# Designed miniproteins, single chains, continued (2), part 20

Each design is a single chain, and the fold is of that chain. pLDDT is the mean over its residues in the fold that is shown.

## One batch from the design tools (miniprotein)

Design m4670
Fold by ESMFold2-Fast:
Structure m4670 (fold): chain A 92 residues (1-92)
Amino acid sequence: MDKKLETDILISLALMQISIMKLYPEKTTAEDLRRALELLEEAKELEPSSPDVREATRELVEVARRVAEMRPEDEEVREVLRRAEELLEEIE
């Protein structure tokens, strides 16, 4: 498969999910955040230095942070936020 095409599809799916989570942060679950993170982790494996993966990961960090602030007792949400921040730091 074309790695660029596969990466673009994964990023598009993640950004679609992130957009929905931005519209409905109160309905966003840790599982929703984790699924978007998994798409971006796969995209990073295909293109480790992609600026598009980095930008999408930044968007995920922003929405995960908002959800974590709304539910500070939700350890699973905080764990996904931590993983997303680590992924963002790994992308150069």
Scores: mean pLDDT 85

Design m4671
Fold by ESMFold2-Fast:
Structure m4671 (fold): chain A 96 residues (1-96)
Amino acid sequence: MKEKIEKAIEEYDKWVEEKRAELSKEFPNLTDEQKKELAKRYNEEMDKKIEEIAKKYGISVEDLRKALEERGQKRFDELRKKGYLVADAIEEVAKK
């Protein structure tokens, strides 16, 4: 069980890193509306990816989230901070 959780964390972290690189490449070329849409999709995809990985490794979403918090708190905070900053930047741009 613990080994499955560890592999699940690795897969999730790798996916988030790849997704952030993709967003960083596209972000400067997007309109304000597209940036807002992208942020919504990104957050939704993160939640869905956690569910997919948990199912793939036969663990609960709750167990995966706890393991992410315990083992990768620094990494998780960094990932959240970057995702949150993207959303904040989009909100700032969307302000009239």
Scores: mean pLDDT 68

Design m4672
Fold by ESMFold2-Fast:
Structure m4672 (fold): chain A 100 residues (1-100)
Amino acid sequence: SDADNRRHAALALEILEGILRRMEAEGRVTEEQFEQFEAAVALVVSLLSEFLSPEEREALKAWVQEQLARIREAIEAGDVATALELGRELLARLRELLAR
């Protein structure tokens, strides 16, 4: 149901925020933490997609894939500050979509 999907999306966003806060507190992003972040993002996107038009869904998926690729590039470059900033932008956008 819509109410259950919204509740699950909210919980998935809390998990995503928790992962990001741990990365920020540690001042680093491990491969395992990034994999957990990617998995949490995928879950949120899947849940939010139930409330979006087909066009909005494809636009969201494309933007998320681009943001995750940029985060991975920053991690591989050792640029933790950029990786965390991009992670915060991703979280903020997903929260805005849930708040609609």
Scores: mean pLDDT 86

Design m4673
Fold by ESMFold2-Fast:
Structure m4673 (fold): chain A 85 residues (1-85)
Amino acid sequence: DKVLESALKHAEEGIKNAQKKYDEEKKRYDELKTRYDEAVASGASPEEIAKLKAEYEREKKHYDSYKTIMDGLKKLAEKFKKELA
């Protein structure tokens, strides 16, 4: 089916693009979370710890949103592959 083959190709391209964005946001989240964990472990000031926590919590919301989009696209592509097989 030409239509399903085209739909699968577009879904796979969408996954690649979403994956790149997801990886970028996840890296930023992981780096910020690491800075927060290090600040807590080193006994940084309560003000610094609170600021870092607010920053990584904001990045977590961004990361979670991109993860949801990427997971949805992956499930869609898997369904198209099964329909073509």
Scores: mean pLDDT 82

Design m4674
Fold by ESMFold2-Fast:
Formats: sequence, structure tokens, C-alpha cells
Structure m4674 (fold): chain A 85 residues (1-85)
Amino acid sequence: MEEEMKKIIEQLKKIIDELRKNPTSELVRKALETVAKAASILKEKGLEQQARDLVERITEAVSKRDYDGFIKALEELIKLLEELL
């Protein structure tokens, strides 16, 4: 489980770096897939409400094409996962 969380954190950091260079629909899709895996882990750790709130903010940012808000929500997700390590 710890190795899986570390892998997800690394993937999210890489996606954020790529999004900062050139935000594309493909990168957004990959980020959402990684977010779904992270949310599943958070729910298993008893953080279902925090996972739900973050997923909602991430989805809203994508719908509004707010890439800055999207990146910020992904960074908050990373911090939450790191606190569980």
C-alpha cells in the first residue's frame, strides 16, 4: 500500500509538471485516471469526505477549463496522500 501511494504521488507530480508546460486534454484525462486511484486509497483510509470534496473540485476545474485551479487541487491531493505515508 505505501509503495502504491508513492507511485501515485510520483505520477501526479509528473502530470502536474507536464500540465504546467502544455495543458492538453490527454494529460487531463490521465490526471483524472490517477485521481480516481488516489481517491480509492483515501476512502480505504477513512478519508472518504476529503476524497469526495477534492474530486468534486477537480471535476469542476476541468469543466470550467480552469487549469490553475486543477493543478492546485492536484497539489492538495498530493499533500493529503503524503500525510498518510
Scores: mean pLDDT 83

Design m4675
Fold by ESMFold2-Fast:
Structure m4675 (fold): chain A 81 residues (1-81)
Amino acid sequence: MLEEIVEKFEEMYERHKEKLSEEGKKLMEETLEKLKAAKSLDEARRIIGETGHRAAKLGDSITLGMTADTQALIDEAEAKL
């Protein structure tokens, strides 16, 4: 399930990469690296929550959307446990 979340996040990043600000790209790259290193769904939730807080400060609607979609995937995965 963590692998699916990482794959979906990477897919979203590749789709939006050219439209992201430099700050947005850095945030998403950092988040992807952290998600790949995550060992649990709880850790993934913490990572995406922190990313959402930072995305809100940037005011970047694309990074906010990616964060919200990823949070929904984590919530769905955890509901299946």
Scores: mean pLDDT 82

Design m4676
Fold by ESMFold2-Fast:
Structure m4676 (fold): chain A 66 residues (1-66)
Amino acid sequence: SAAAFVAAHRAELEEAARRTGVSVSTARAAVLMTEVAGRSYAETAYMLGVSPATVRAVVRAYRAAL
C-alpha cells in the first residue's frame, strides 16, 4: 500500500524534500506516483503543479538517499 511504502521510506522521502526544497507532501506524492504507480515524470509534474525537472530532481534525491 502507499501507506506502507511511506512508512518504510520516511527518512528518504524527507531527505528528498530537504534537498529539492519542495514540501514533504510534494516529495511523497512525486515518489509514490513515479516509483509505486509507474506514472511518467511529465504526468506527475502536471498533477502536482511542478516542472518535470522538479519531479526528476525529487526522484533522484530519493534514490540517492536509499
Scores: mean pLDDT 85

Design m4677
Fold by ESMFold2-Fast:
Structure m4677 (fold): chain A 77 residues (1-77)
Amino acid sequence: SMDELLSEAVAYIQVYAHEEYGINLPRESAEVLAREALRRAEELGQPLSVELLKEVIDEAVKNPERFGEKVAAVFRK
């Protein structure tokens, strides 16, 4: 289901952000990134991939302001 896919994407994002960047993403912030990755997958007509999730996370680390206040606030602390 979409809810299961979103939950799995959120969990992956939280683990990857912690392991690669030492960042503890709150659920709400990780959900913003997961929804963006899902939106990109839908626009491409492709299934959600680990590569797409990593791309979104890497972009958020570099330019957190592009993903809105829920993401930007985490990187300011």
Scores: mean pLDDT 85

Design m4678
Fold by ESMFold2-Fast:
Structure m4678 (fold): chain A 65 residues (1-65)
Amino acid sequence: GAIDTIFDHLDLAEKAYFVLGDKDLALQHLQKAEQIFEANKDNLSTEEYVAAALSIIGTKEDISH
């Protein structure tokens, strides 16, 4: 579902940044995760919403330095 796809893109963003050193690819995956989150946020449970929102914030923080 949408939550799985969000987490897949966040995982790929982290790997692109830390394993490949590819910041542009990392930002592309982060952007995809954010787009899917915004499109689906009204259909997520409270638990899924909080988990996705916190994970997006964490990935943004990780990629910003």
Scores: mean pLDDT 88

Design m4679
Fold by ESMFold2-Fast:
Structure m4679 (fold): chain A 75 residues (1-75)
Amino acid sequence: LLAELEELRQEAEQLLRTGNPEAQRLAKEALEKLKEFEELVNKPNPTDEEVKEAKKAYEEALRLLEEAKRAQAAA
């Protein structure tokens, strides 16, 4: 899990540095969602609502990263 999060973070950071403007914007949003996820999963004794929020943040991060990659490929 931590290794996967680090890989996703590095991929988003690479797009933020090297990508076109649209890819950079989407990569930045993906990084923000990854940070939200990390903060939620590091909470001691998370509530069911917090677990649900963490899952949503992770799914949104993955979606934003995929959109960033498509924007980069599109020009």
Scores: mean pLDDT 80

Design m4680
Fold by ESMFold2-Fast:
Structure m4680 (fold): chain A 77 residues (1-77)
Amino acid sequence: LEERIAALEERLAKDPADVAALVRLGELYFEAGDYERAVEYYRRAAALAPGAVVIRQRLAEALRKAGRLDEAARVAA
């Protein structure tokens, strides 16, 4: 897990707008139970790709897991 996160963080250091790397980091942190960090990465990905409904759905799910229910409802709307 940590090795995969480090490699993706290196990708983001070279290209901060790498939406695929941001989504994968969100997924890895979500799987690890670090929902707040998953929210941060999904939020950045959603900002770069506002038309990607799937990214907003993942962000809403991560917000629910983090207990941020009002924010999750706003993102899902």
Scores: mean pLDDT 81

Design m4681
Fold by ESMFold2-Fast:
Structure m4681 (fold): chain A 73 residues (1-73)
Amino acid sequence: MTREELIERLKKFLDTLEISEEDKELILRWVEENGLTIEDLQKLAEEIAKEKGIKNGDEAIEELLKKLIEEAK
């Protein structure tokens, strides 16, 4: 998965949460400023999958995105 695909998934996920445009911009800025690479995000998703017993990579990514949103706020 490319960084652009991950950012696109994050934007779509944020749209489902009824978050203000200002909060969406803050979250996206936080992700960019922390310099998270695709490899770092994949490792975090794998760790979350192991911790929560998730076998589906897409579900692990969704859980990662939820965690990033909470950390950015």
Scores: mean pLDDT 64

Design m4682
Fold by ESMFold2-Fast:
Structure m4682 (fold): chain A 89 residues (1-89)
Amino acid sequence: SEEDAESAKKFIETYESKREELIEKMREAGFSEEEIEKRLQDLNVQVAVALWILIKNGDESYKPKFEELYKKLDEKSKELLEELIKYLE
């Protein structure tokens, strides 16, 4: 839907604009690099879902970004993404 596409776009834009700030805040809060990476993997799954929603709503310009993000996901995150995509179909 248009509302789903707008929500997805806003989420992606917010994450892209605040990713570095989030990483800095996690380091300042005492998170290890391993803990930061795990949280970023979870966030990357959510971003990938948002990208997939935009692609399915007809904006294939998001496909290269989805593919690059998918390559960066660990096996567990890829499995979670695939299950979430199946649920949304």
Scores: mean pLDDT 84

Design m4683
Fold by ESMFold2-Fast:
Structure m4683 (fold): chain A 64 residues (1-64)
Amino acid sequence: GPELLETLLEAGRAVGAAIRAAQEALPGAELDITEVRGKEVVVTARLGDQVRRFRAVGDEATEV
């Protein structure tokens, strides 16, 4: 339904925000979308022995 499409569009927006934050913090890292809960997304960035996680909702991304 329309609610699902709206949620998916917002999740996509959050993915973009998390990826941007991850690439800024750890350039060249391998990225995994590790959690999607409605409109909230968690992306894990890995580069060598470094592992960093970023949580995003809408356009706001924060390292966790």
Scores: mean pLDDT 81

Design m4684
Fold by ESMFold2-Fast:
Structure m4684 (fold): chain A 79 residues (1-79)
Amino acid sequence: MLTREQLEQTRAQLEEAVAREAEVFEELTAALGEEAAERALELIRESLRAIGAALAAGDLAAASATARALLAQLQALGA
């Protein structure tokens, strides 16, 4: 299980990515192609909401599961 500090850092990184959506989309499109970039941004937005909700509820297990699932899905798109 990830610590609260690690999950809050992950949340902050995802919040920054969403705040810089147009720039992140351009970078992801260059690396992965447009379809994979759109999917990656969708996953980031969904995971940010889920991690935020889990942290607000004090559910570190749910937040950790979401963070790990996001990492696995992003790796599947990019590798």
Scores: mean pLDDT 82

Design m4685
Fold by ESMFold2-Fast:
Structure m4685 (fold): chain A 110 residues (1-110)
Amino acid sequence: SLVEIGRYKDYTLLAEESEASPLARHVLVGVAVAIDLFGIPKSIRDQKEKKIVLKDGKIYINGVPLEKILSPATPAALAVGEVLGLQRPDLSLEEAYEIIKKRVEELLGV
């Protein structure tokens, strides 16, 4: 019962039908942006299909759990953690994207 809830570049964003929401879409876009900017592992970067899946409250990229891809010390992991922690369904997709991008740029000192 996975449904497509959005796309970002080469990433297809999927959620279980019961978990599909505007907030879920914002979170998965945030994950896609963070991974795209901050060094997706080569094994995933070079794959033809890139799927980000929300299932049972957990996020997977091509079947790999997010916590195995992003270390807690990386700027990408911190930015994703902030977006996941926001629980702000009032934010637009554009606002969520800009928050993630700005936080990551601040953490890199760029």
Scores: mean pLDDT 68

Design m4686
Fold by ESMFold2-Fast:
Structure m4686 (fold): chain A 74 residues (1-74)
Amino acid sequence: SMEERERAALLEILRLEDEFLAAERLSDQGVDELVARIVAILESHGVHLSPQQRAHLRAQARAKAAALRAELEA
């Protein structure tokens, strides 16, 4: 079902995000690599993002990483 595919994708994404956070990969390059892998995971589970959705995801991820980095340095 869609719910099973979405859940499987979310669990895999959460594990990936934990790995990137633990490795402190919060640079723009690290975030772009994380987003590329998230998109690949989603596609492997049948969730296809448009180019606009992929661009939006990259922009949001970079903004979140920048905010987290700023908070950690405060």
Scores: mean pLDDT 77

Design m4687
Fold by ESMFold2-Fast:
Structure m4687 (fold): chain A 68 residues (1-68)
Amino acid sequence: MRAALEARLRATVAQGREIIASTDEPAIKKAGKVLEELEREGASLLEIAMTAGMAIVADAVIRTVEKK
């Protein structure tokens, strides 16, 4: 169902934006600039969600691997 997929993608984007907004990590902040640029250029929801998903994964890895 297309609506359910869109809801999941939008939830991923929202989570990624929250992480980007709350982080001091420069690499994740750069992902936020890419996300904003993709949105400005009219990129697909999938591309935007993939970029947000990468920020989520990067935050999780940094917290788990570099911290402990």
Scores: mean pLDDT 75

Design m4688
Fold by ESMFold2-Fast:
Structure m4688 (fold): chain A 66 residues (1-66)
Amino acid sequence: SEEQWAAAQRLFAEDLPLTKGALLRLGLSEEQVDEFLKWADTNGDGKIDAAEYAQLRAELARRAAE
């Protein structure tokens, strides 16, 4: 969706690592942030590091290409 792609572009502009606070500042709700971290935070430290972010970018780019 266009809204999801706009949010993804904002994520691409953020400095790493992405914390819960950083995601909330991007306009995501607390529920969306918790669901996102549960899915994307593979190492369970409550942050999205460079490796997890690279995987996220690749998946979002693939979806946007359709």
Scores: mean pLDDT 64

Design m4689
Fold by ESMFold2-Fast:
Structure m4689 (fold): chain A 80 residues (1-80)
Amino acid sequence: MAAEEAARRAEEEARRGDFGGAGRAAEEGARRAGGDEVGSQMAGGSAVTAGAVGRTSGGTPEETARLAGRAAEGGALGAA
């Protein structure tokens, strides 16, 4: 499932501290779910923002990764 794959990849990238990579995974997942260009880029931006918020709030790498993964999943589902 494109949404699950996007969530997993975004979570893995964010866990490594690569929020840009998490955003790219979310964008690709949204595109595969049938999202247009704008919707796909918004999904990517949401994953980056979720990761940044998690880190800024003093979250652990695991908590930050989960936030980015959830944002990527939501973005892909919204794009479909």
Scores: mean pLDDT 77

Design m4690
Fold by ESMFold2-Fast:
Structure m4690 (fold): chain A 100 residues (1-100)
Amino acid sequence: GPSTFELDPKEILEEYEKSKDPEERASYLDTLVIQGHREEALKIIEKEFNSKDPLVLATSLLAAVRLGERELARKLIEKLENSKDPEVQETVELAKKILS
């Protein structure tokens, strides 16, 4: 869905914490980034930074790049460079191109 304009950023964070679905969690992060809720988006990225799921980290990488968080994005690239997942590698290469 395009937006959750009826939910405040705190409510979006609460829904993110309840969700176990990576796709739903990515949607909440995207909503926060699109709506300009930088602080709340960064809280999600920080929480996901220790994830064992490369796709979760790749979503966080795109969010960090979109927020202009160059240092955080570079740290996420370092975590993902050894991934063998083609979708993760495509995201890493896109992020590197944007950051160069």
Scores: mean pLDDT 81

Design m4691
Fold by ESMFold2-Fast:
Structure m4691 (fold): chain A 85 residues (1-85)
Amino acid sequence: SLEEEEQENKKLREQYLQLLSSDRDRSIQGLAALKLREQSFQEQLEMIDNKVPPEEVRKRVEEALKNRDAEFEKLVAEVEAAINK
């Protein structure tokens, strides 16, 4: 029923807000880490699909590792902005 759906949504919202208030930074960092992993996986799939030479793949992986901390910080900011909307 609509009433059951509203109650479940309220419960989920309260659980989410409680999680954010107790472990906000950890939740944000966890989501950012997951997004970073998903981006890396998608980039690897695109390189395979586009038949990128092994030497070029190596260079891109090395550059990604070099910039990993900066990309992680960016994703943390994006997750935080999304949660605050």
Scores: mean pLDDT 72

Design m4692
Fold by ESMFold2-Fast:
Structure m4692 (fold): chain A 120 residues (1-120)
Amino acid sequence: SLVSEMKKILSEIYKILVELYNELVLKGLELSPEIQKLYDEAIQILNDGMEEADKEKDDKEAAEILYEAAVKAYEKIKQLFELLKKQFSSDPETVELIEKKEKEIEKLLEELKKLKEEAL
């Protein structure tokens, strides 16, 4: 279903975020309270959105929930990625990796927006 495809996109965003964060921790990322908070908030927003959509019987309502959760999570992810790029500013390869993952998430959000418009 359309809603199932949208849930897959949120799961892909979640996976990109978790895998990048874990990779950066292995590269010596200093976990400031601000970085930890932004990461935890983004993860919680994605998980809460997927859980709320699973309880919704109306596909249009579920699509709105999933899209709003992804947009809200992405605002936290953008802030997180700016802090991560700043911390790794002397490592061009790591900055390029972060920018690549940000672009992948932006592409997933555009796909999600199209699916939401089809649900209307």
Scores: mean pLDDT 89

Design m4693
Fold by ESMFold2-Fast:
Structure m4693 (fold): chain A 70 residues (1-70)
Amino acid sequence: SVEEVLEEIRRLLAELRRRLKEIMDKYNVPDDASYDDFPADAQAEIDALIAETERRLAALRAELEALLAE
């Protein structure tokens, strides 16, 4: 259902937010720091996390579009 896909998207975004915070905490990065000021290893982990999240969101978006199709 549309509601189930939206809940999966919500959980995925919450997971992304949590994991971003864990990476920032791991590398001792302040919440107000510019991304360009992040350590290279932190940027690599964040870039990988974003890429995986975007791939998963694309799949969920395709499911949502199929459910909303005529």
Scores: mean pLDDT 82

Design m4694
Fold by ESMFold2-Fast:
Order: C-alpha cells, then sequence, then structure tokens
Structure m4694 (fold): chain A 97 residues (1-97)
C-alpha cells in the first residue's frame, strides 16, 4: 500500500504551493524560504499555520498506521489528498502567473 507515500506527497505539494506563493510575494527564490518564513507569511495574510502542522501530524499518524494495518478507505484518502493538492498547486500557479 502507498498511503504513507501519498500522505507525504500531499504535505510536500501543499508546502511547495505555499512556498511558490510566498516567494512571489517576497520576491525571493522558493529554495531560499524556510518553514519559519512560510509560517510568518501565512500568519500575516490571515491563513492559519496550524493547517500545515495538522498535515504533518497526519503524516506521522499515517506512518504509524502502516506498521499494523490500513483500511482500503484510509489508503484511498491519502491518495486523493495528494491528487487534490497537485491540482491546487496548478490552479495557484495559473492564477499567479
Amino acid sequence: MEAQEAARRAVELLLEGHKLKIALHLGIKPEELTEEDIKKALEEHGVDPSVLEQLKKELEEAERLLERELSEEEAEDAREAAERYEKIIEELKKQLE
């Protein structure tokens, strides 16, 4: 099962989307941004940074779950989350560029 990989990918894609948006706002390269810079920018724009923390927690929970068993629904949920974040990144990039 690929639920752990899907969950990790979803967090990475969400982070990438936020990095791109913040980098464009600050006028610096996305590679130069730290997680702290991202959190501060999200707070400044009224976005709750706990969303990122919640996703990191869900990734940890998914990793722990894979040590025992996974339901079919849990595996699909992780996969769909990754797909949804990919689409959001494309949409965001299209709006900003």
Scores: mean pLDDT 59

Design m4695
Fold by ESMFold2-Fast:
Structure m4695 (fold): chain A 81 residues (1-81)
Amino acid sequence: MEEEAEKLIDEFAEEVKKNTSKEYADRFREWARENRDEFLKAYTEASKKAQEVEEKLRKEGNPELAKRYGDAVRREGFLSA
């Protein structure tokens, strides 16, 4: 699912950009593309990871952005059945 993986990475990066910054979104996209298999694996556990990511973004970014990113992670976790 090469196309689907790219779509998810792009969707995620777009949400990160919208909820944080272009620089942070770019760094996320770079990591995700470099670690595509890890990204997809983490994606299937999106709900668990979203909680941790929200908390980190809240402390290092903004609470609004953290919540929005977490919500995006959960909604974009559509690769599960």
Scores: mean pLDDT 63

Design m4696
Fold by ESMFold2-Fast:
Structure m4696 (fold): chain A 88 residues (1-88)
Amino acid sequence: MAAVEEQLARLRAAIEEMLAVARAAGVSEETLERLRRFAEALLEWARRAAAGEDVADFELEIVGPRLPELGAAVGEALAAIEAIRRLA
């Protein structure tokens, strides 16, 4: 598998884990919807960056409470983003 495709898959998995952790922690439906919109924007940014497109820097802001359980998933997402930037 191409290294870029591998990092995109890693980012997608990390985002899915973030949403699952937030849902399990009982955050509000409004907060989950905001996180979903953020995730969609982040995945589109990563796809375009991986394709070699000129994209603006993505600001990673999580809307809602910070949960300790999100730490590992956020770390994985940030590592995948950095890897995509290096490979593009």
Scores: mean pLDDT 65

Design m4697
Fold by ESMFold2-Fast:
Structure m4697 (fold): chain A 98 residues (1-98)
Amino acid sequence: HPLAKLSLETLLALPEEEQLKLLEEARKKLKLPEILSPEQILDAARRALETGDMVEGLNKEELFQFYSVTTMAVAMKLGVEVDPETVKEIARSVILEA
């Protein structure tokens, strides 16, 4: 998805220390349990950009956390106020879980 790609490119352009901090803050703001660590999310993001597609091997719950946390992290970095529920809806639409 073009929006997901842009979000991942924006996140990965940041220093790794800032990436890890934003991902953890994003997860807390979304009130999600830790299914993927911030390091696992960064690894998945790098692989997604390298292949031009989603990382194989993530289940639907992991994909949902990946897309919701990365989207929220980028929104927070850009100073965009986004409702956590809206971010979750965007993540669900990206993974086509329905």
Scores: mean pLDDT 76

Design m4698
Fold by ESMFold2-Fast:
Formats: structure tokens, sequence, C-alpha cells
Structure m4698 (fold): chain A 90 residues (1-90)
């Protein structure tokens, strides 16, 4: 499922050395995360957003590009879905 793929992708990213990531690799990870959330069924979307919010809180200082994921999600999520995500980030 997209949620299981998201979890695996986030676990992969957690193991990376931020100093070894190119801009192209960063963009690829951002785009893949956004794609998986977009593909997530409505019934599982809250779970996917909760996984992303936990990842954000733990790793935003390790990976400077993580806030860009939230910025991109604002353009694809509904206002209600994005407000839910924002509530998880506070």
Amino acid sequence: SPVEELKKLLEEIEKLDPSKLTREEQDKYIDEIVKLIKETPKEELKEALELLAEFYKKYKDKFEWIPLIVEKLKTILSEEEFKYLESLLK
C-alpha cells in the first residue's frame, strides 16, 4: 500500500547522511513522498499524515529540505487535510 511504501521510504531516508545528498536526490525524495501521500486512499490518509508529521518532528533539523515537503503538500491536499497536518506539526 502507499502507506507501507511511505513508511519504508521514510526509514530509508532516516539512515542517510545529509552531507552526501545531492540537490537532485533531495528533490527525488521530496517528490516520492508527495506522490505516495497523493496516492494514499482517504481511509488511510490520516495514518500517512501522522507518519509524515512524526518524521518531520524528528528529522527537520537533520534534513533542511523536509519543510519543503509540507510546502508541496499544501498544493495537493484539501484545506481540511492540510489543516489536519498542520495540527500534527504543532
Scores: mean pLDDT 87

Design m4699
Fold by ESMFold2-Fast:
Structure m4699 (fold): chain A 76 residues (1-76)
Amino acid sequence: SSQEIAEHYANLVVVHLDNKNKDGALQAFNQAKKAYPQDTEALVSLLREKVLLAKKFSKNPNEEAIQVLLKELDAL
């Protein structure tokens, strides 16, 4: 389902952010948008929520990568 696909890619992006892998996070997000454009709104909504939670509860979130992603999400 669209929700399961969005959840999978949102989780993948968050894992990359937790591992300080900004390029991997952006690549995963862009791959999801290209492969599943119809699910982009669900992905953006879930990713915004998860990124904010990861920033709040992660011991050392990659703040630079988080800010870049939030800026891209706001541009959509």
Scores: mean pLDDT 68

Design m4700
Fold by ESMFold2-Fast:
Structure m4700 (fold): chain A 89 residues (1-89)
Amino acid sequence: ARAAFEAAAERLAAEVRRYVSEEDAEVVRELAEEILRAIDAGRLAEAAAKATALAIYAVGLAIETGSEELLAAARALLRAAGALLDEAE
């Protein structure tokens, strides 16, 4: 789950940098680091909740920009969040 989340978050940050801004990509990176710290601390339910919130944010950006790549990145992040939630239960 950690590796899948990290890959999905890196993809999201790259697409946000491309289609939105460097500042918004930095916000994604900071949130991803916070989620990775929660995973590493064994707080998987917290990590899953935060990853889901980040994915919802990404869907909002995809709607605003019309970017299919941002939507695909958001979908990958939702799948990673689901895997974290499954490990938490």
Scores: mean pLDDT 83

Design m4701
Fold by ESMFold2-Fast:
Structure m4701 (fold): chain A 80 residues (1-80)
Amino acid sequence: SKAIEELTEKAVEAAEKGDLRTFAQLLTAAMILGVSEEDYEGLSKIYGRASEAYKKLGDEDTAKRFEELAKKYKEKAEKL
């Protein structure tokens, strides 16, 4: 949804400014909303953006975990 996209964008922006607390809070809110709406495509995008943010922060292990989650939810969204 648009709300999930906006929360995710603001979370990534906070991370780029070094505000990891705001990043974690906004990302968590976006993820909870995505689960509540069963928005698997949205969840895939959230995890993909989180992966890129952690990759830029130098945390490759966390980035890889989020990348795997993004792929999992993308595959789930494509199955009907």
Scores: mean pLDDT 79

Design m4702
Fold by ESMFold2-Fast:
Structure m4702 (fold): chain A 75 residues (1-75)
Amino acid sequence: PLREEAERLRKEAEEVRKKMQTDIQKLSDEAGKALQENPEEALKISKKMWEKADQYSKEIDELERRAREVEARAA
């Protein structure tokens, strides 16, 4: 059923949000540790944090757009 599919997509978006929070926190911790031993590595990790945050934001937006399309088809 289309309504159940839309609900699944919204749930996936919420799971991506939680994964984003966990991954960004982990990278932040890694960057802090790297900064003391290798500042160049810390900069690379910081760049990865920004790239990952952007990627997750796009994924969440895409899932929510798909959910809206499925809901429109179900109505």
Scores: mean pLDDT 82

Design m4703
Fold by ESMFold2-Fast:
Structure m4703 (fold): chain A 92 residues (1-92)
Amino acid sequence: MLEEAYEKGYKEGVALAAGATPEQLADLYMEAANAAVKAVEAVKAGDLEKAAYYLGKAEGILDALPHAPLLERIVAEVEVEMAKKALEEALK
């Protein structure tokens, strides 16, 4: 369920992060973190399609970015983990 919304978000996230320069990495990690926060907000609002879309976008950005030793990456990874858990619990 919600696979189409997640897929759309994921593809957009990958496209957003594709070809990122080192100077863009911190901003793109924070964009992933912000998308994950929006996914949690959507879960709380009962909009699971919007939640799946934003979770997909956050994961797409992170998967397309290199593994850089930046604090913003750790923030994004934590926010994505929280969003995944929130959506999984909402689907039970």
Scores: mean pLDDT 86

